Designed miniproteins, single chains, continued (5). Designs and how they scored, part 67

Each design is a single chain, and the fold is of that chain. pLDDT is the mean over its residues in the fold that is shown.

## One batch from the design tools (miniprotein)

Design m18318
Fold by ESMFold2-Fast:
Structure m18318 (fold): chain A 57 residues (1-57)
Amino acid sequence: PPLDNKQAGANLRAFRDAAGLSQREAAERLGISQSTLSRMESGEMPIPDETAERATR
């Protein structure tokens, strides 16, 4: 089933941690602001499929 925003955000954070990236570095690589990434990881914002795919590749 599709992940809720909290699960999707936790997954995004886990993949970022595995890559050894800070929120700032990951946001720069994804082409978004650090505040946007922070909101996505906390589950306050939905994560676009393109953003999730880029973060997990």
Scores: mean pLDDT 74

Design m18319
Fold by ESMFold2-Fast:
Structure m18319 (fold): chain A 94 residues (1-94)
Amino acid sequence: MPVLRVGDRLLLRETDLETGEVRERVVTVQSVKVAGDRLVLVLEDEAGRRYILHGRVVAAGPDWLELHALRTLLDAAGRVVDSRVVRLRLERLP
């Protein structure tokens, strides 16, 4: 499993489980907590939006992991914009 650290730059690929729509963005790791097979991540994009992920690692490689997660999206003011269960792929950028 890749070791995620605060400050890591990642490509976030989110798949909507109902529509199959795929969205990608570059995010920076703000917080990482691991408890067994569970992972809590806080990620931030360039617009200051935050992604709070509560999930399980379902697959992993040296520079990537795939999660089934409850994703909560916060705007730059910290207001909840959206919350849903998603499939996520996180890939480490150089």
Scores: mean pLDDT 82

Design m18320
Fold by ESMFold2-Fast:
Structure m18320 (fold): chain A 70 residues (1-70)
Amino acid sequence: MPPSKKKKLSLGDIVDQIIANRDAGKAPDQDYIDALKAYFKRTSGADDSQAQAMIDTVIDLRKKGITVAF
């Protein structure tokens, strides 16, 4: 259950928004990066550096048109 509501985005929508911001020459929203890091730390027991690498991998796969399930 989300503790606060500012946007109705899934993890996939967050990744898509990061990609859209990068393609538009805009910086990604830090909240989106933090949400993805928290997800990978929780699901994989990843460290900060490992979580960042997993985020970069998911973004790269999504950009290549590969569907990633969260």
Scores: mean pLDDT 71

Design m18321
Fold by ESMFold2-Fast:
Structure m18321 (fold): chain A 83 residues (1-83)
Amino acid sequence: MLDDVPSSIKVGESLVIPNAGKLLRTEVKGNVETAFFESGLKVTFPKGVVKLEQRGNDLVITALKPGTIVFQLGTQTHSVTIV
């Protein structure tokens, strides 16, 4: 799942995380938002930096502003820089 995710994307671009499953909950602490998914995927980002959409079991993430997205799944961590 995370092995195919790029290390950077541009503002206005989208990336697809296949088989993320349904969004279970979102937690907000200050200006940081974390989304939790059925697969165990966690996505952490600054508020307002991305738009999350569900497409079946897939997660579509659209970059709205520069920033960093952190993906965690099991022992894997992957970061995506929005430029």
Scores: mean pLDDT 85

Design m18322
Fold by ESMFold2-Fast:
Structure m18322 (fold): chain A 94 residues (1-94)
Amino acid sequence: SAREKLLEEMLKIFEEYLEKAAKAEDSELDKLREEALKRIHELVEKSGLSEEEKQEFKAWAEYQLTYIKLKISAGEDVKEILEEIKKDVESMLK
């Protein structure tokens, strides 16, 4: 479905952001987050979902990227963060 395809592409962006953010200086994190958000917004706009669903996915993605940033800043393990993200993505699938 369009929803499943969007979630798969968003997961790739979350994984790429996590990998880059884990190796980045704190000063780079905001730029990396902004770049990831831009890519996600482009995917959401092209998804063919309703305007309501598009806003929900954008808000959820902003939450996920903020969560990743906080966990990395706290020194959490990258593999554990990725496992939590994958579980959250799975919860969006029905």
Scores: mean pLDDT 82

Design m18323
Fold by ESMFold2-Fast:
Structure m18323 (fold): chain A 60 residues (1-60)
Amino acid sequence: SREEQLQQLERARKGLEESIRTIEERRAAGELPQEVADEQIAVLRETLALLDEELARLRA
């Protein structure tokens, strides 16, 4: 159903936000080079934007 699809995408969105936070924490701790962290975060943020677009379309 649409509701099930929305819930699944909302869970995926939250997971991406958590992944971004983890990468930011690892960068801050010096466990990950800033260049690598920035590239990974950029990819995850693009995915998040696409997810937000899909959520908006499903809610329309």
Scores: mean pLDDT 85

Design m18324
Fold by ESMFold2-Fast:
Structure m18324 (fold): chain A 57 residues (1-57)
Amino acid sequence: LAAEGERYLAEAVRLGEAGDSEGATRAGTMAVIYYEQAGDAAAAKEAGRRSREAALA
């Protein structure tokens, strides 16, 4: 669960850097879900913040 969250967060950053705001948002949402399922509310909140920044870049 946490490992999947890390994977999706990395994908969100990569897609944001590539200019794919929609893909970055979708991957970031998946990262938040996996961190929440892992019970890591702080990581879920941080993933949400970082995915929004990636989508805006």
Scores: mean pLDDT 78

Design m18325
Fold by ESMFold2-Fast:
Structure m18325 (fold): chain A 85 residues (1-85)
Amino acid sequence: MAAEEERRRLIAEAREKAREISARYGIPLALLEEEIQARLDPNTPEATRQALRRRHLEALLALGEQGRLSEEETAQVRAALEALR
């Protein structure tokens, strides 16, 4: 019972943070919500989690190329994309 209430609270907090990130950086909210849902669902295949992470990182890289991220943040995004290989 308590574990289910805690899970609902964490999902609500994650979705609120996703809205803030989406509004700040212009990343599609649906993409962030898909990644959160995949991370919280233990039955999500690893390939699906990797694909969603790649899409999220590609969106961040595009923001970096537009000058919306720092040079350091853009470099970290590129390194993370290479690590997903």
Scores: mean pLDDT 73

Design m18326
Fold by ESMFold2-Fast:
Structure m18326 (fold): chain A 55 residues (1-55)
Amino acid sequence: MTVLELPESFRTESVRVSADRSKIYVTVVDEETGERLLVTVDAATGEVLSVERLA
């Protein structure tokens, strides 16, 4: 998995851990555009598993 590189305009809005603690769900917002992204990260490796737009 490739490490996700976010622009400086992105800020972390929330961090949630899955019920089994295997995944971390990070919601980030682009301060310039107002776009929100849900980033799913593997808690053991730090690998980005998915990136979804919350539009």
Scores: mean pLDDT 73

Design m18327
Fold by ESMFold2-Fast:
Structure m18327 (fold): chain A 66 residues (1-66)
Amino acid sequence: SVEDIQALIAQLRADREALERELRELERKYEETGDIKTFVVMGVLRAAIAATEELIARLEARRAAM
């Protein structure tokens, strides 16, 4: 249903905001330390954010077609 899709989009947006907050904290840590492990984790987190945005876009397109 449209309501189920809207609920999923809302949850994914909340998940994306949580990932973005974690990324901001890691960016501050990387600025202080230059730690390569932190840099790699930031890359993984950016990929996760991009994947979440792609899922939101697909669900919004599906909702618009209903």
Scores: mean pLDDT 89

Design m18328
Fold by ESMFold2-Fast:
Structure m18328 (fold): chain A 64 residues (1-64)
Amino acid sequence: MEKLKEEVLPSVTTLVFQGKEDVAFQYAKTQLISKGVSKEKAEELAREILERAKEEARKRKEAI
């Protein structure tokens, strides 16, 4: 699971940084499902990835 989060996180962070939070969530969920995660688990993990991406995007904006 951690490896899947690491693979998805960069793209999700970029989408969040661009202000496309809803697209970022759907992207994360779709990627997890395509890699064999159940829909329910993918929604939970996508929310976790989205929160991490928001934190990283916030730090990136503060650093600029």
Scores: mean pLDDT 78

Design m18329
Fold by ESMFold2-Fast:
Structure m18329 (fold): chain A 69 residues (1-69)
Amino acid sequence: NTDLRNKLLQQGNDLFSLADSYDRGAVAARLGYLDDSTEERAQRVVDSANRLRDQYLTQGNNLNDLANS
């Protein structure tokens, strides 16, 4: 029981860390704006990073809830 809970919490934490890394990537992309072309590319990166961040946060929360149930 404890081992399974710890594994689920670790997997959830790994997903939260991955989500955080994508959120930081989105910020970095915004800071890279130099012109309209660069802004368009950065916005695509931001949109992709935000989508992946939200996906990983949802998965991490689901694993954390399972570990705590």
Scores: mean pLDDT 68

Design m18330
Fold by ESMFold2-Fast:
Structure m18330 (fold): chain A 87 residues (1-87)
Amino acid sequence: SNYEEALKLIDEADALVAQMKKGPVTVAQAKKVVDLADEAIKLLKEDESMPASKYAGLVLRAIGLKTEVYLLARREGNEEAAAVAAA
């Protein structure tokens, strides 16, 4: 199901963010987290069987991961990685 696929993508992005917290933050890591989060949101939008509350919760998790990457990139002074996460 799109829900299970989106959850796996969000879990993979969360694991990458955990690695990024240990440094250094790279543009490649930022791009991968953004791509995983955006693909998860796309899959969630295509799943018409999902309750609105579950959809909203997972979308917020995906957006939260992009925000976390932005904050980590800013902390490390990596302006390019921060710009990727802000998109």
Scores: mean pLDDT 82

Design m18331
Fold by ESMFold2-Fast:
Structure m18331 (fold): chain A 84 residues (1-84)
Amino acid sequence: DPELERVLDEIEKKLIEKYGNEKKTVLQLALDVMKYLDEHADEIDPEVREKIRKALLELIKKYGPDTKMTVKEFFEKLREILKE
């Protein structure tokens, strides 16, 4: 899905600009992604937004909200969930 890939790449770039290589909690990164989706709701297909929200919840359940990782590690895991 070209739009899904575009949206994920844009969010990842923005969070890398904000945090660099710092480790943040899964919950904090998930909330940052959700904030982006809400702020850009009119620019993103509702189906893509819902798919990302479901994947974020699955990622939190799988790794735990307090687990720390870099933005790159977070998006690698998120993309793997979305591939399924």
Scores: mean pLDDT 87

Design m18332
Fold by ESMFold2-Fast:
Structure m18332 (fold): chain A 85 residues (1-85)
Amino acid sequence: ATVHKFDVEKKEGEKEVEIKAKYNPLYRSKAYNHIVNLIKKYGGKIKEIEETSTEIRIKAYLPEDVDLEKFISELPGEVEVLEVK
């Protein structure tokens, strides 16, 4: 697995979210970019990314008021969300 860590800290009004998702390896780059861009669209900050050829796990800080159901619904069809916490 490849692990990327970023120097970011949780601020007041943010929640820590861990997203685990799987994708078809043929669409890995597209899936990766869509997930990262969606986090940024919601005003989030990425703390850590761990990926394999078939799965991605992202630890991020999102604003407390972000609707996780809506967030998940905006992920592309190539991405299957396994866990959000």
Scores: mean pLDDT 77

Design m18333
Fold by ESMFold2-Fast:
Structure m18333 (fold): chain A 55 residues (1-55)
Amino acid sequence: ELAEIVIAMAQKEAEELLGPEAAEEIRRRMLEMRDAGAPLSDVAAEARRWIEERL
């Protein structure tokens, strides 16, 4: 599924930039947004914003 690919890509990027704890945190947030019915574009935008704020 496209959503699974996007979430996996964002998680891997977060792991490379911020470490495994941050990667697990952002994965949880993305899954919660998806489960709440957020559009994939909103999930991707939030992941990017969350990672950039922590750089």
Scores: mean pLDDT 80

Design m18334
Fold by ESMFold2-Fast:
Structure m18334 (fold): chain A 85 residues (1-85)
Amino acid sequence: SEIEKAAEAVAEALVTLGEATGRADVEAQARKAAEEAREYLSKIKDPKEARRIAAESLRSAADILESMGKTELAEELRKRAEEIE
């Protein structure tokens, strides 16, 4: 469903952000946050609202990646956000 796709996109973005830090402890916390994001978004009944939240979350993650010098990863997340909204 559209809600499941939105939830998965946010989860993937959080994992990517965690991995980009190069820290195992931060990556583990990011994987937990990804599971929590899947649970949260799965409770949203309006697919349009789920997609809006997902696109906004991906853009925020992209801004953080860009600030870390991960420009290619940031661009991939921004493109993904455009596909979702």
Scores: mean pLDDT 84

Design m18335
Fold by ESMFold2-Fast:
Structure m18335 (fold): chain A 58 residues (1-58)
Amino acid sequence: LSAATAIAILKANGLSDAQAATAVALILAGATAAAIAAQLGVSAATIQTAILQIIAAA
């Protein structure tokens, strides 16, 4: 799965370009969905949905 595809999925779930790029970096660093959600000011459910979609696309 490319970083561009992961960013596109995160943006489809309502994240900005900057938030999506930060979320990808945090996912690669092994951060939890709850930690990423807290860092970006979005819901944990939104981040969990995006991560599941990224896994399905890989």
Scores: mean pLDDT 81

Design m18336
Fold by ESMFold2-Fast:
Structure m18336 (fold): chain A 89 residues (1-89)
Amino acid sequence: MEFILEVKAGESKEIELEEPATKIEVEVLEGEVTAIKVVGITASGKKILLGVSREKKLVVELPEPVTKLKVTVFGPDKNQVVKLKVVAS
């Protein structure tokens, strides 16, 4: 599964996955970020912190599948929209 997200700096966007995923990749395509935070949510509603990255790419493999993701973007300009690519498999 592949998603393109546009997230305003300082805000979060949630995506529901079509299938449960154990591997999550997040990459910054456009915009300046200071950090990306990714939280996964399992079918039971359990929240798992997948990672916080100050790099423009985050790759995480999980011991249990997630069905929903919450991606939060932090940047120096709070009016900036950041474009992200999310791959879930």
Scores: mean pLDDT 80

Design m18337
Fold by ESMFold2-Fast:
Parts: sequence; C-alpha cells; structure tokens
Structure m18337 (fold): chain A 69 residues (1-69)
Amino acid sequence: SLQEQLARAQERAQQLMDRLSALAQSYGVAGLQLRHPIRDLDDARRADAELKALFAQQQAAIAALEAAR
C-alpha cells in the first residue's frame, strides 16, 4: 500500500511538472522544475508544497509579461 501511494504521488508530481513545462512554452517564460527527487512520502509532501510555490512563481512571471504588453 505504501509503494502504491508513493507511485501515485510520483505520477501526480510528474503530471504537474508537465503542466508547468506546457505553460512555460505557451507563454514564453522560464521553465521551472522540482529540485529534489520523490523517494518517499515525506519527499512527496515537500514536493506538493514546492510545486504550489513553482506554479505561483510562474503565474507571477506570466502576469508581469502580460502587464508589460
């Protein structure tokens, strides 16, 4: 069960990273990536918080670029 939970957390994080990359390409902003691998459920909780911060950072960059137009 723990291995299945970890696998789902890793898959979810990869999907969110793919979404970050797609948004970066669509808006011409810098691509953002997780700094550390997800090896256990503690890493998964850290990655969830980091991904939230990365999405906020990317949205701020997009907003700044749109405001400069």
Scores: mean pLDDT 81

Design m18338
Fold by ESMFold2-Fast:
Structure m18338 (fold): chain A 85 residues (1-85)
Amino acid sequence: SVSEEIKNKAKEYLEKALNSKDPNEKDKYGLIAIYLAEGIPEKIAKTEAETLIKNYPGKNILLTLVERTKESLSEEIKEIVKQLK
C-alpha cells in the first residue's frame, strides 16, 4: 500500500516536473513520482526513470505511465498529473 509519506514524496516530484522547463527533466521527475505512487522505493524509482529517459528520449513515456497509474494516485496528485502534457 502507498503511505501518506510516499504520496507526499510523489507530489513533491510531480511539482518539480510541472516547474521544469526542460522536457527531459519534466519526464524524469514525473516518472519518479509515478513509480513512488506505485510503491517503488525512491532509489529504484530514480534508476528506472533515468533508464527510460536514456533509452526512449522524446517518447513522452510520462504521459503513457500517467494513464496507467492514475488510479493508484491520490485525488490531489491526479489533478497535478492531469496538467502534464
Scores: mean pLDDT 71

Design m18339
Fold by ESMFold2-Fast:
Structure m18339 (fold): chain A 117 residues (1-117)
Amino acid sequence: SLRELARRLAEILGLPEELAEDALEFARTGRSTVPIPSEVDPRRVALLLAVLAIEVGTARRVADILYSVGLISEEIRELLVRAEEGEVPATEVVRRVGEELGIPEEVIERIVKLLEE
């Protein structure tokens, strides 16, 4: 289920499990019911949102929001748009977004493996 995917992604990224359901709702609607805690790395939250947006089919909308708040570059925004159009596989998006956001390679490969299941 998408809820289980969100929880597993949050666990791999070292994010609180409570953010998993809020992140999934944000990917679906562009609205968050809970503020992001100050202790949470916003770059890891951005990767969580990007992956969930691809799975939900809202990658363009979420990419526009993340770009507007300065969390992702124009290049990554365009990559997410191409992913929604089926031009780029989700695993390639995870590698490219994770690399730009400075996520450790071991964490990126754990997410890639999860998406290949």
Scores: mean pLDDT 82

Design m18340
Fold by ESMFold2-Fast:
Order: sequence, then C-alpha cells, then structure tokens
Structure m18340 (fold): chain A 95 residues (1-95)
Amino acid sequence: STPVDEVIAKLVGKIVEAFTNAPSLEEIIEKIKKGFEEFAKELIKLGESEEKIKKLLQNIVDSIKESVPDEELQKAIEKILEEVLKRIEEEAKKK
C-alpha cells in the first residue's frame, strides 16, 4: 500500500475504535475530531495538496454518514469536517 493508504487505514481504524469503545456520543465526537486533525497533519507531512486532503476527508465523512443511522452524529461529523478544513487552509497560508 502507499503511505497515503496507510494514513487512511489508520484514520478508519480510529473511527471504528471510537464507535466500538467510546462510552458516550461526546467521546465518539472528540476521538473522530482528533483522528481527522492527525490525518490532515500526516498528509501535509507527506506533501499532499490541500485539495487532495480535503477531498479524502469529504469521502471519509460521506462513507461514515452512509454507515451511521444517527442524524445527530452525522451533523456533529459534518461540523468537525468544517473545522478541520478551516485549519488546513490556515496552515497553507503560513507560506
């Protein structure tokens, strides 16, 4: 697998662990947020473009929403995506 595939697999594993082991919705949300932030940082270190990172995160969010029947959790994940995308844009502006 490519380094990007390994980073994607790591994030997916963290998401699955959050849904399986977290005792509350708030802890699931926190773990997913941290996972998305680490994912973005690792891909930036690999030299991936903002456009590619944003597209990968959107695809992952879409996959979660299709798998998760909970509308409240879906809305929370969408909000996390928006926050992480803003941070990616801010990091890119530092050059």
Scores: mean pLDDT 79

Design m18341
Fold by ESMFold2-Fast:
Order: sequence, then structure tokens, then C-alpha cells
Structure m18341 (fold): chain A 83 residues (1-83)
Amino acid sequence: EEELKKLYEELKKVQEEINKARQDFIDSLPEEERKKVLIEEVKRRLDGAEAFAKQAESDGFVYLANKYRKIAEEAKKELEKLE
């Protein structure tokens, strides 16, 4: 249990490093190319969340399906801001 908490903190730090590296890369791109990459990433996230929601609903995991639907809704709002 204490070991799991320690692993979670380490995973969080690795995730923050990955997120920073990704943001730095996106910020280095020309404006038009940066916008296109962001749009594609959000679209991929939206499609994935909708697919996972449908799968979870089919498998009877209503709670998990609702979580993925919320992720899809947030991605859709983010996409509307980029387009």
C-alpha cells in the first residue's frame, strides 16, 4: 500500500515530464502546423473516448461509460475552441 503510493507519485512525475516535453515540442512548431497537430490530437482523443464509452456500455460498465462520455464532451469543447 505504501509502495503503491510511492509508485503513483513516481508515475505522476514521469507523466508531468512527458506532458512538458510534448508542450515544448508543440510550442516549437510553426503556428499553422501547431494548430493542425493540436486539432488532430483532440480529434483522436474524442474518437477514442467515444469508442471506449460504447465498449464499456456494451460490456455493462455504466459508470465507466459515463466517465468516457465526459472525456469525449471535454475533448469536443476543446476542439470547438481550436476550430
Scores: mean pLDDT 78

Design m18342
Fold by ESMFold2-Fast:
Parts: structure tokens; C-alpha cells; sequence
Structure m18342 (fold): chain A 73 residues (1-73)
């Protein structure tokens, strides 16, 4: 599906360290109403930010993921 393809591309970007691309794709998923897939991407972004030692960015995207997970329910 479109949502799964965008999610997979965004997670791959995050894992490659391209957080800007991952954020842009997650925002597109959110705009399309794919809150679960967008939340999965934001969790991947937060994980990479944490690995990079950017604790503030990691916290911001973990919080965003939690908000979207509630919307997906």
C-alpha cells in the first residue's frame, strides 16, 4: 500500500541518518491520515536521534509518536 511504502522509505532514511527525509515522509503520512505509519517513522527518528546523542530531538519525536498512536486508536 501507499502508506506502507512511504513508511518503509522513511524508516530506511532514518536508519541511514537522513532524518530530514524521514521527517518529511512522516509529515506526508500524517497529512494523509496514516497516523499509525507516521508514528512508526517518528519512533525510528527518535531512536536515531538518541543514538546520535541528541536527547532533546529524541524526546520531541517520541512525544509526537505517542500523540499519533492515540489518534490511530
Amino acid sequence: SNAKKLRDEAIAAAQAGDLDTAVKLSEELEKMGYYKEAAEVYRAIAGQAMANGDIETAKRYYEKAKELEKKAE
Scores: mean pLDDT 88

Design m18343
Fold by ESMFold2-Fast:
Structure m18343 (fold): chain A 84 residues (1-84)
Amino acid sequence: KIREIAEEIERLAREAETADEAEREKIRERVRELAAEIGKASGAKTDLELQQRFSLAYLFNFPLDASREEIEEKVKELEEKEEE
């Protein structure tokens, strides 16, 4: 259920701390899927917002209570970094 999915995300975040860029990309994709599942299971307003919040929090140590604007900016920054 929700807690089990959250624990999996936390485990992936710990793995990402010592991972190479390629491994971090795989972890990011999986975290996005898990965050979407939490949104769907919790009946939240938007899956995308929850997906972004959890992905940023668990992979990049970003605050869960960040504003929508801050989340959008951080996502854009990370996408630019992925291009090398």
Scores: mean pLDDT 64

Design m18344
Fold by ESMFold2-Fast:
Structure m18344 (fold): chain A 69 residues (1-69)
Amino acid sequence: SREEQRRLLMEYVNELQDMVDSGASEEEIRELTNKRLEEMRKRGVPDEYLDALRSAATDALDRVRQRRE
């Protein structure tokens, strides 16, 4: 259902934020994001949710980059 797809998105977004807080690298964030996007795409999740996950990943990467500087 769309509600289940939204819940899955929320879980993946929270997973990315937890990784940033735990000191994950840019490579780890990208790897997880690509894996999750591929899984969601294969399951027929709407593009709006895929775009939301990409946006969350961009935010996570920006936070990791700021930590390095």
Scores: mean pLDDT 81

Design m18345
Fold by ESMFold2-Fast:
Structure m18345 (fold): chain A 66 residues (1-66)
Amino acid sequence: SAEELAKRAEELYQRGRELIAQGRQLIDQGNITEGIGTILRGVGYFTEAKILAKKAGTELPELKPK
């Protein structure tokens, strides 16, 4: 159902945010390779979340980088 797709999209979006934040922290600590890899995984979660959100007929919150 659209509601289930929307909930799944939100879950993936939150996981993506967590991974991007973690990856940025790794880069700041000098672990650049692992940090970049973690950010790319987070971006992958965002892409899947966006696809599911479109199928559900809804929109995800805008990502504001800090």
Scores: mean pLDDT 78

Design m18346
Fold by ESMFold2-Fast:
Structure m18346 (fold): chain A 86 residues (1-86)
Amino acid sequence: MLEELQKKLKELLQRLSKAAKKGDFDEATKLAKQMRDALLDAAKQMGVLDADLDATLQAEMDALIAMAKADPQKTADILEQAAKLL
């Protein structure tokens, strides 16, 4: 379970980095939602899902997209580096 989640998050982070670098914020938003959904699904499988976690992950995804719009290249570099650490 954790290894599959790690692999999925790594793939999503790499794709999100590429979308941000291209300035494709519609694609970046879709990928951020997929990452949020993967994290929420994992939390549900582990029995730790609650409304506060859902709200927190939504706020973090919104902040990430705002950062990508402000500095696409730096956000892409951060996301690519994060994927390498997984």
Scores: mean pLDDT 81

Design m18347
Fold by ESMFold2-Fast:
Structure m18347 (fold): chain A 85 residues (1-85)
Amino acid sequence: LAAQEEKARENALKLAEILGLLIEGKLEEAEKKLKELRPSLEITKEGLERMVKEAPKLVEELKENFDSLDEEEQKAAKEILEKIK
């Protein structure tokens, strides 16, 4: 169960990083982080542009899972969420 909990936290943190990069317009960096989260995912330019438009939904999902993160991870996620606000 510890492995599942750690994976969930890593996924939430990676999602926060990806959202921050998308908000800043750093599509290449966002692509690298997204591939780390889903290594087998083929990412297109159109897909990245679509994710920018979907960012508000991803932010809401991150907020819902925020309490599952560790204190340190919550601080990192908070900083990213601040950029979105």
Scores: mean pLDDT 66

Design m18348
Fold by ESMFold2-Fast:
Structure m18348 (fold): chain A 60 residues (1-60)
Amino acid sequence: PKLELTEKQRKALEELAKDAGAKSAEQALKGIEESMAENGTSAEEALEQLEGIADEMGIK
């Protein structure tokens, strides 16, 4: 599945990727998409989690 991120959600993903030691936000996003395909995780749930993380981190 494809995740269409807002700019805010993408910034949150970039910060999470840095904290996790991922090479790039694109690599982290690809990992999420693959995990969603394997586990049947909802795209809406993944996007909601990123939005919440962005809010907690003060990302606009």
Scores: mean pLDDT 71

Design m18349
Fold by ESMFold2-Fast:
Structure m18349 (fold): chain A 100 residues (1-100)
Amino acid sequence: HMKPLDPNLKFPLEAFIKVLNTIKSLFDEEEQAIIDEEIERLKASGKKYITAEEGFRRLAELLNKIYELRGKPPVNPDDPVEVFRALDELLAEAQKRKEA
């Protein structure tokens, strides 16, 4: 029951790439390679901005690649709540691995 994010809201592509670089450190070497490949694709696109819709879609696709690698079911890319939940679960698992 939180208002949905405006799908047409635009963000600098550089800001999105920075977010991906920040979360990359939470993942294993093979998963980091998947994130690096996405960052290089974004840089190669020549785009200056990314919409919230495109950002969530790309994040969901990235999370689904990592989930496939871990044998987990995919999340719905059209549901930002599921995408954020998946990200939170991955963050929690990464923290547990560092504490173990």
Scores: mean pLDDT 74

Design m18350
Fold by ESMFold2-Fast:
Structure m18350 (fold): chain A 87 residues (1-87)
Amino acid sequence: MREAVKAAVDEMLANNRAGKAAELPEEVLELLTNDPELSEYAQQKTMEAMRELIEELRKDPSLSEEEREDIDAMEASIEALEKKKAE
């Protein structure tokens, strides 16, 4: 069960990174909600995936100023989550 949950999280994040919409199954979400270790794993992997996506988006020279502001806001959100974890 634990390995299957981690694999589902990894697959969802990989699909989202590739531009494919992906959601975790309801039963996996329930397990994540009830297991703090699995929740921690999912949160860490999600933050890593978001940081990689932000770096890729920042490399695109065709981004508008508004799009760059949105990317900056996403980065600030990740930093805020990391700070809460460190406190």
Scores: mean pLDDT 72

Design m18351
Fold by ESMFold2-Fast:
Structure m18351 (fold): chain A 76 residues (1-76)
Amino acid sequence: SPEVVEYSAISIEIAGGLFMADLIKPLFPELAQQIEELAEEIRRAVRQGDLARARELMDRMIVLMEEAERRYRQAR
């Protein structure tokens, strides 16, 4: 079902976001905190069954992960 597919995708993005946050935390602590906070908000929305909110937050997570990767690449 669409719900199962979306929950699976969200779980993958949360894991990726937390990995990225940990990786960049020494250089970009504020960005790492934003990603960590967003990941927790997504998990909360999923636990509450608020799929619409989880989806919106997941889209924001993708954007933040892309920015984190770009920043990290430029710092190297």
Scores: mean pLDDT 80

Design m18352
Fold by ESMFold2-Fast:
Structure m18352 (fold): chain A 77 residues (1-77)
Amino acid sequence: LKMKIDFPGKVYDENGKELKDGDDVSVKVLDQVYVEVDGKMVEAFVEDLVFGEDTVTARLSVGKSPVDLLVEAVKKV
């Protein structure tokens, strides 16, 4: 299966290798990645992998961790 990244900018793995659409799938859910936003490198993680027939779409959560999402949800309850 070929990877598609649901992010319009450049994305890099934890070792600084660029991840490109059409590459073989090399990431897992909750993997640390880095994205370029406004010329700055920002931490992100793989939130979800959506499996299609020929492609796997990696969805990214930029500037947040899974823990931060949980804390935000609880703070208002």
Scores: mean pLDDT 73

Design m18353
Fold by ESMFold2-Fast:
Formats: C-alpha cells, sequence, structure tokens
Structure m18353 (fold): chain A 73 residues (1-73)
C-alpha cells in the first residue's frame, strides 16, 4: 500500500522535474523515508507546485499519476 502511494507520488515528482528540480528532489527524499508522513508531505509539496502550472502541464502530471495508480491495481 505504501509502495503504491510512493510510486504515484514519485511519478508526479518526475513529471514536474523540468519545472522545479529542487522540489522534485525534495519530494524524492521524503518518499525515500518509506513513511506515510513522508508521502503526505511530498504530496502536499507537489500539490502546491502543480497548482502553479498551466492547465496542460497539470493534465500531463495527472495522467502520469493515473497511469501509476492503474498499474498499482
Amino acid sequence: MDEAAELVVRAAAEALRPFDPESSDKAMQLLKQGTREGIYQAGGLLDKTISTMTPEQQRKVLEAIAAAAEKAA
């Protein structure tokens, strides 16, 4: 379950890396902790970053998240 959540958040972090590599790296560090708190903190950071993107960029990130979630099922 934490592995599936980690994959989803990791996919989002990778998708936004071209726009903010520092935030992407920080999210990856939080994910490597393997804790639910780390995953939630990474998700919150990514949510703020994604909200500043264009609608088209947001769609690309959301598609990556959806694909990762589907593979986890």
Scores: mean pLDDT 74

Design m18354
Fold by ESMFold2-Fast:
Structure m18354 (fold): chain A 62 residues (1-62)
Amino acid sequence: MMSDEEAERAIRSAREALERDPSRATAGAVLGDLEKAFDELPERYREEAREIIERARELLGL
């Protein structure tokens, strides 16, 4: 399981990427990274990760 520091960094990186460039390319990268990391995230970060994943999927038209 990922450490809290690693989880915070991953979530912050994903959020900042989408804020900086809400493009389909960035959404695809963010979705892929968070889906691969999801099972390694501490439970308390999973809700925030789901929100970011949902936004990324929406940008991709999924």
Scores: mean pLDDT 82

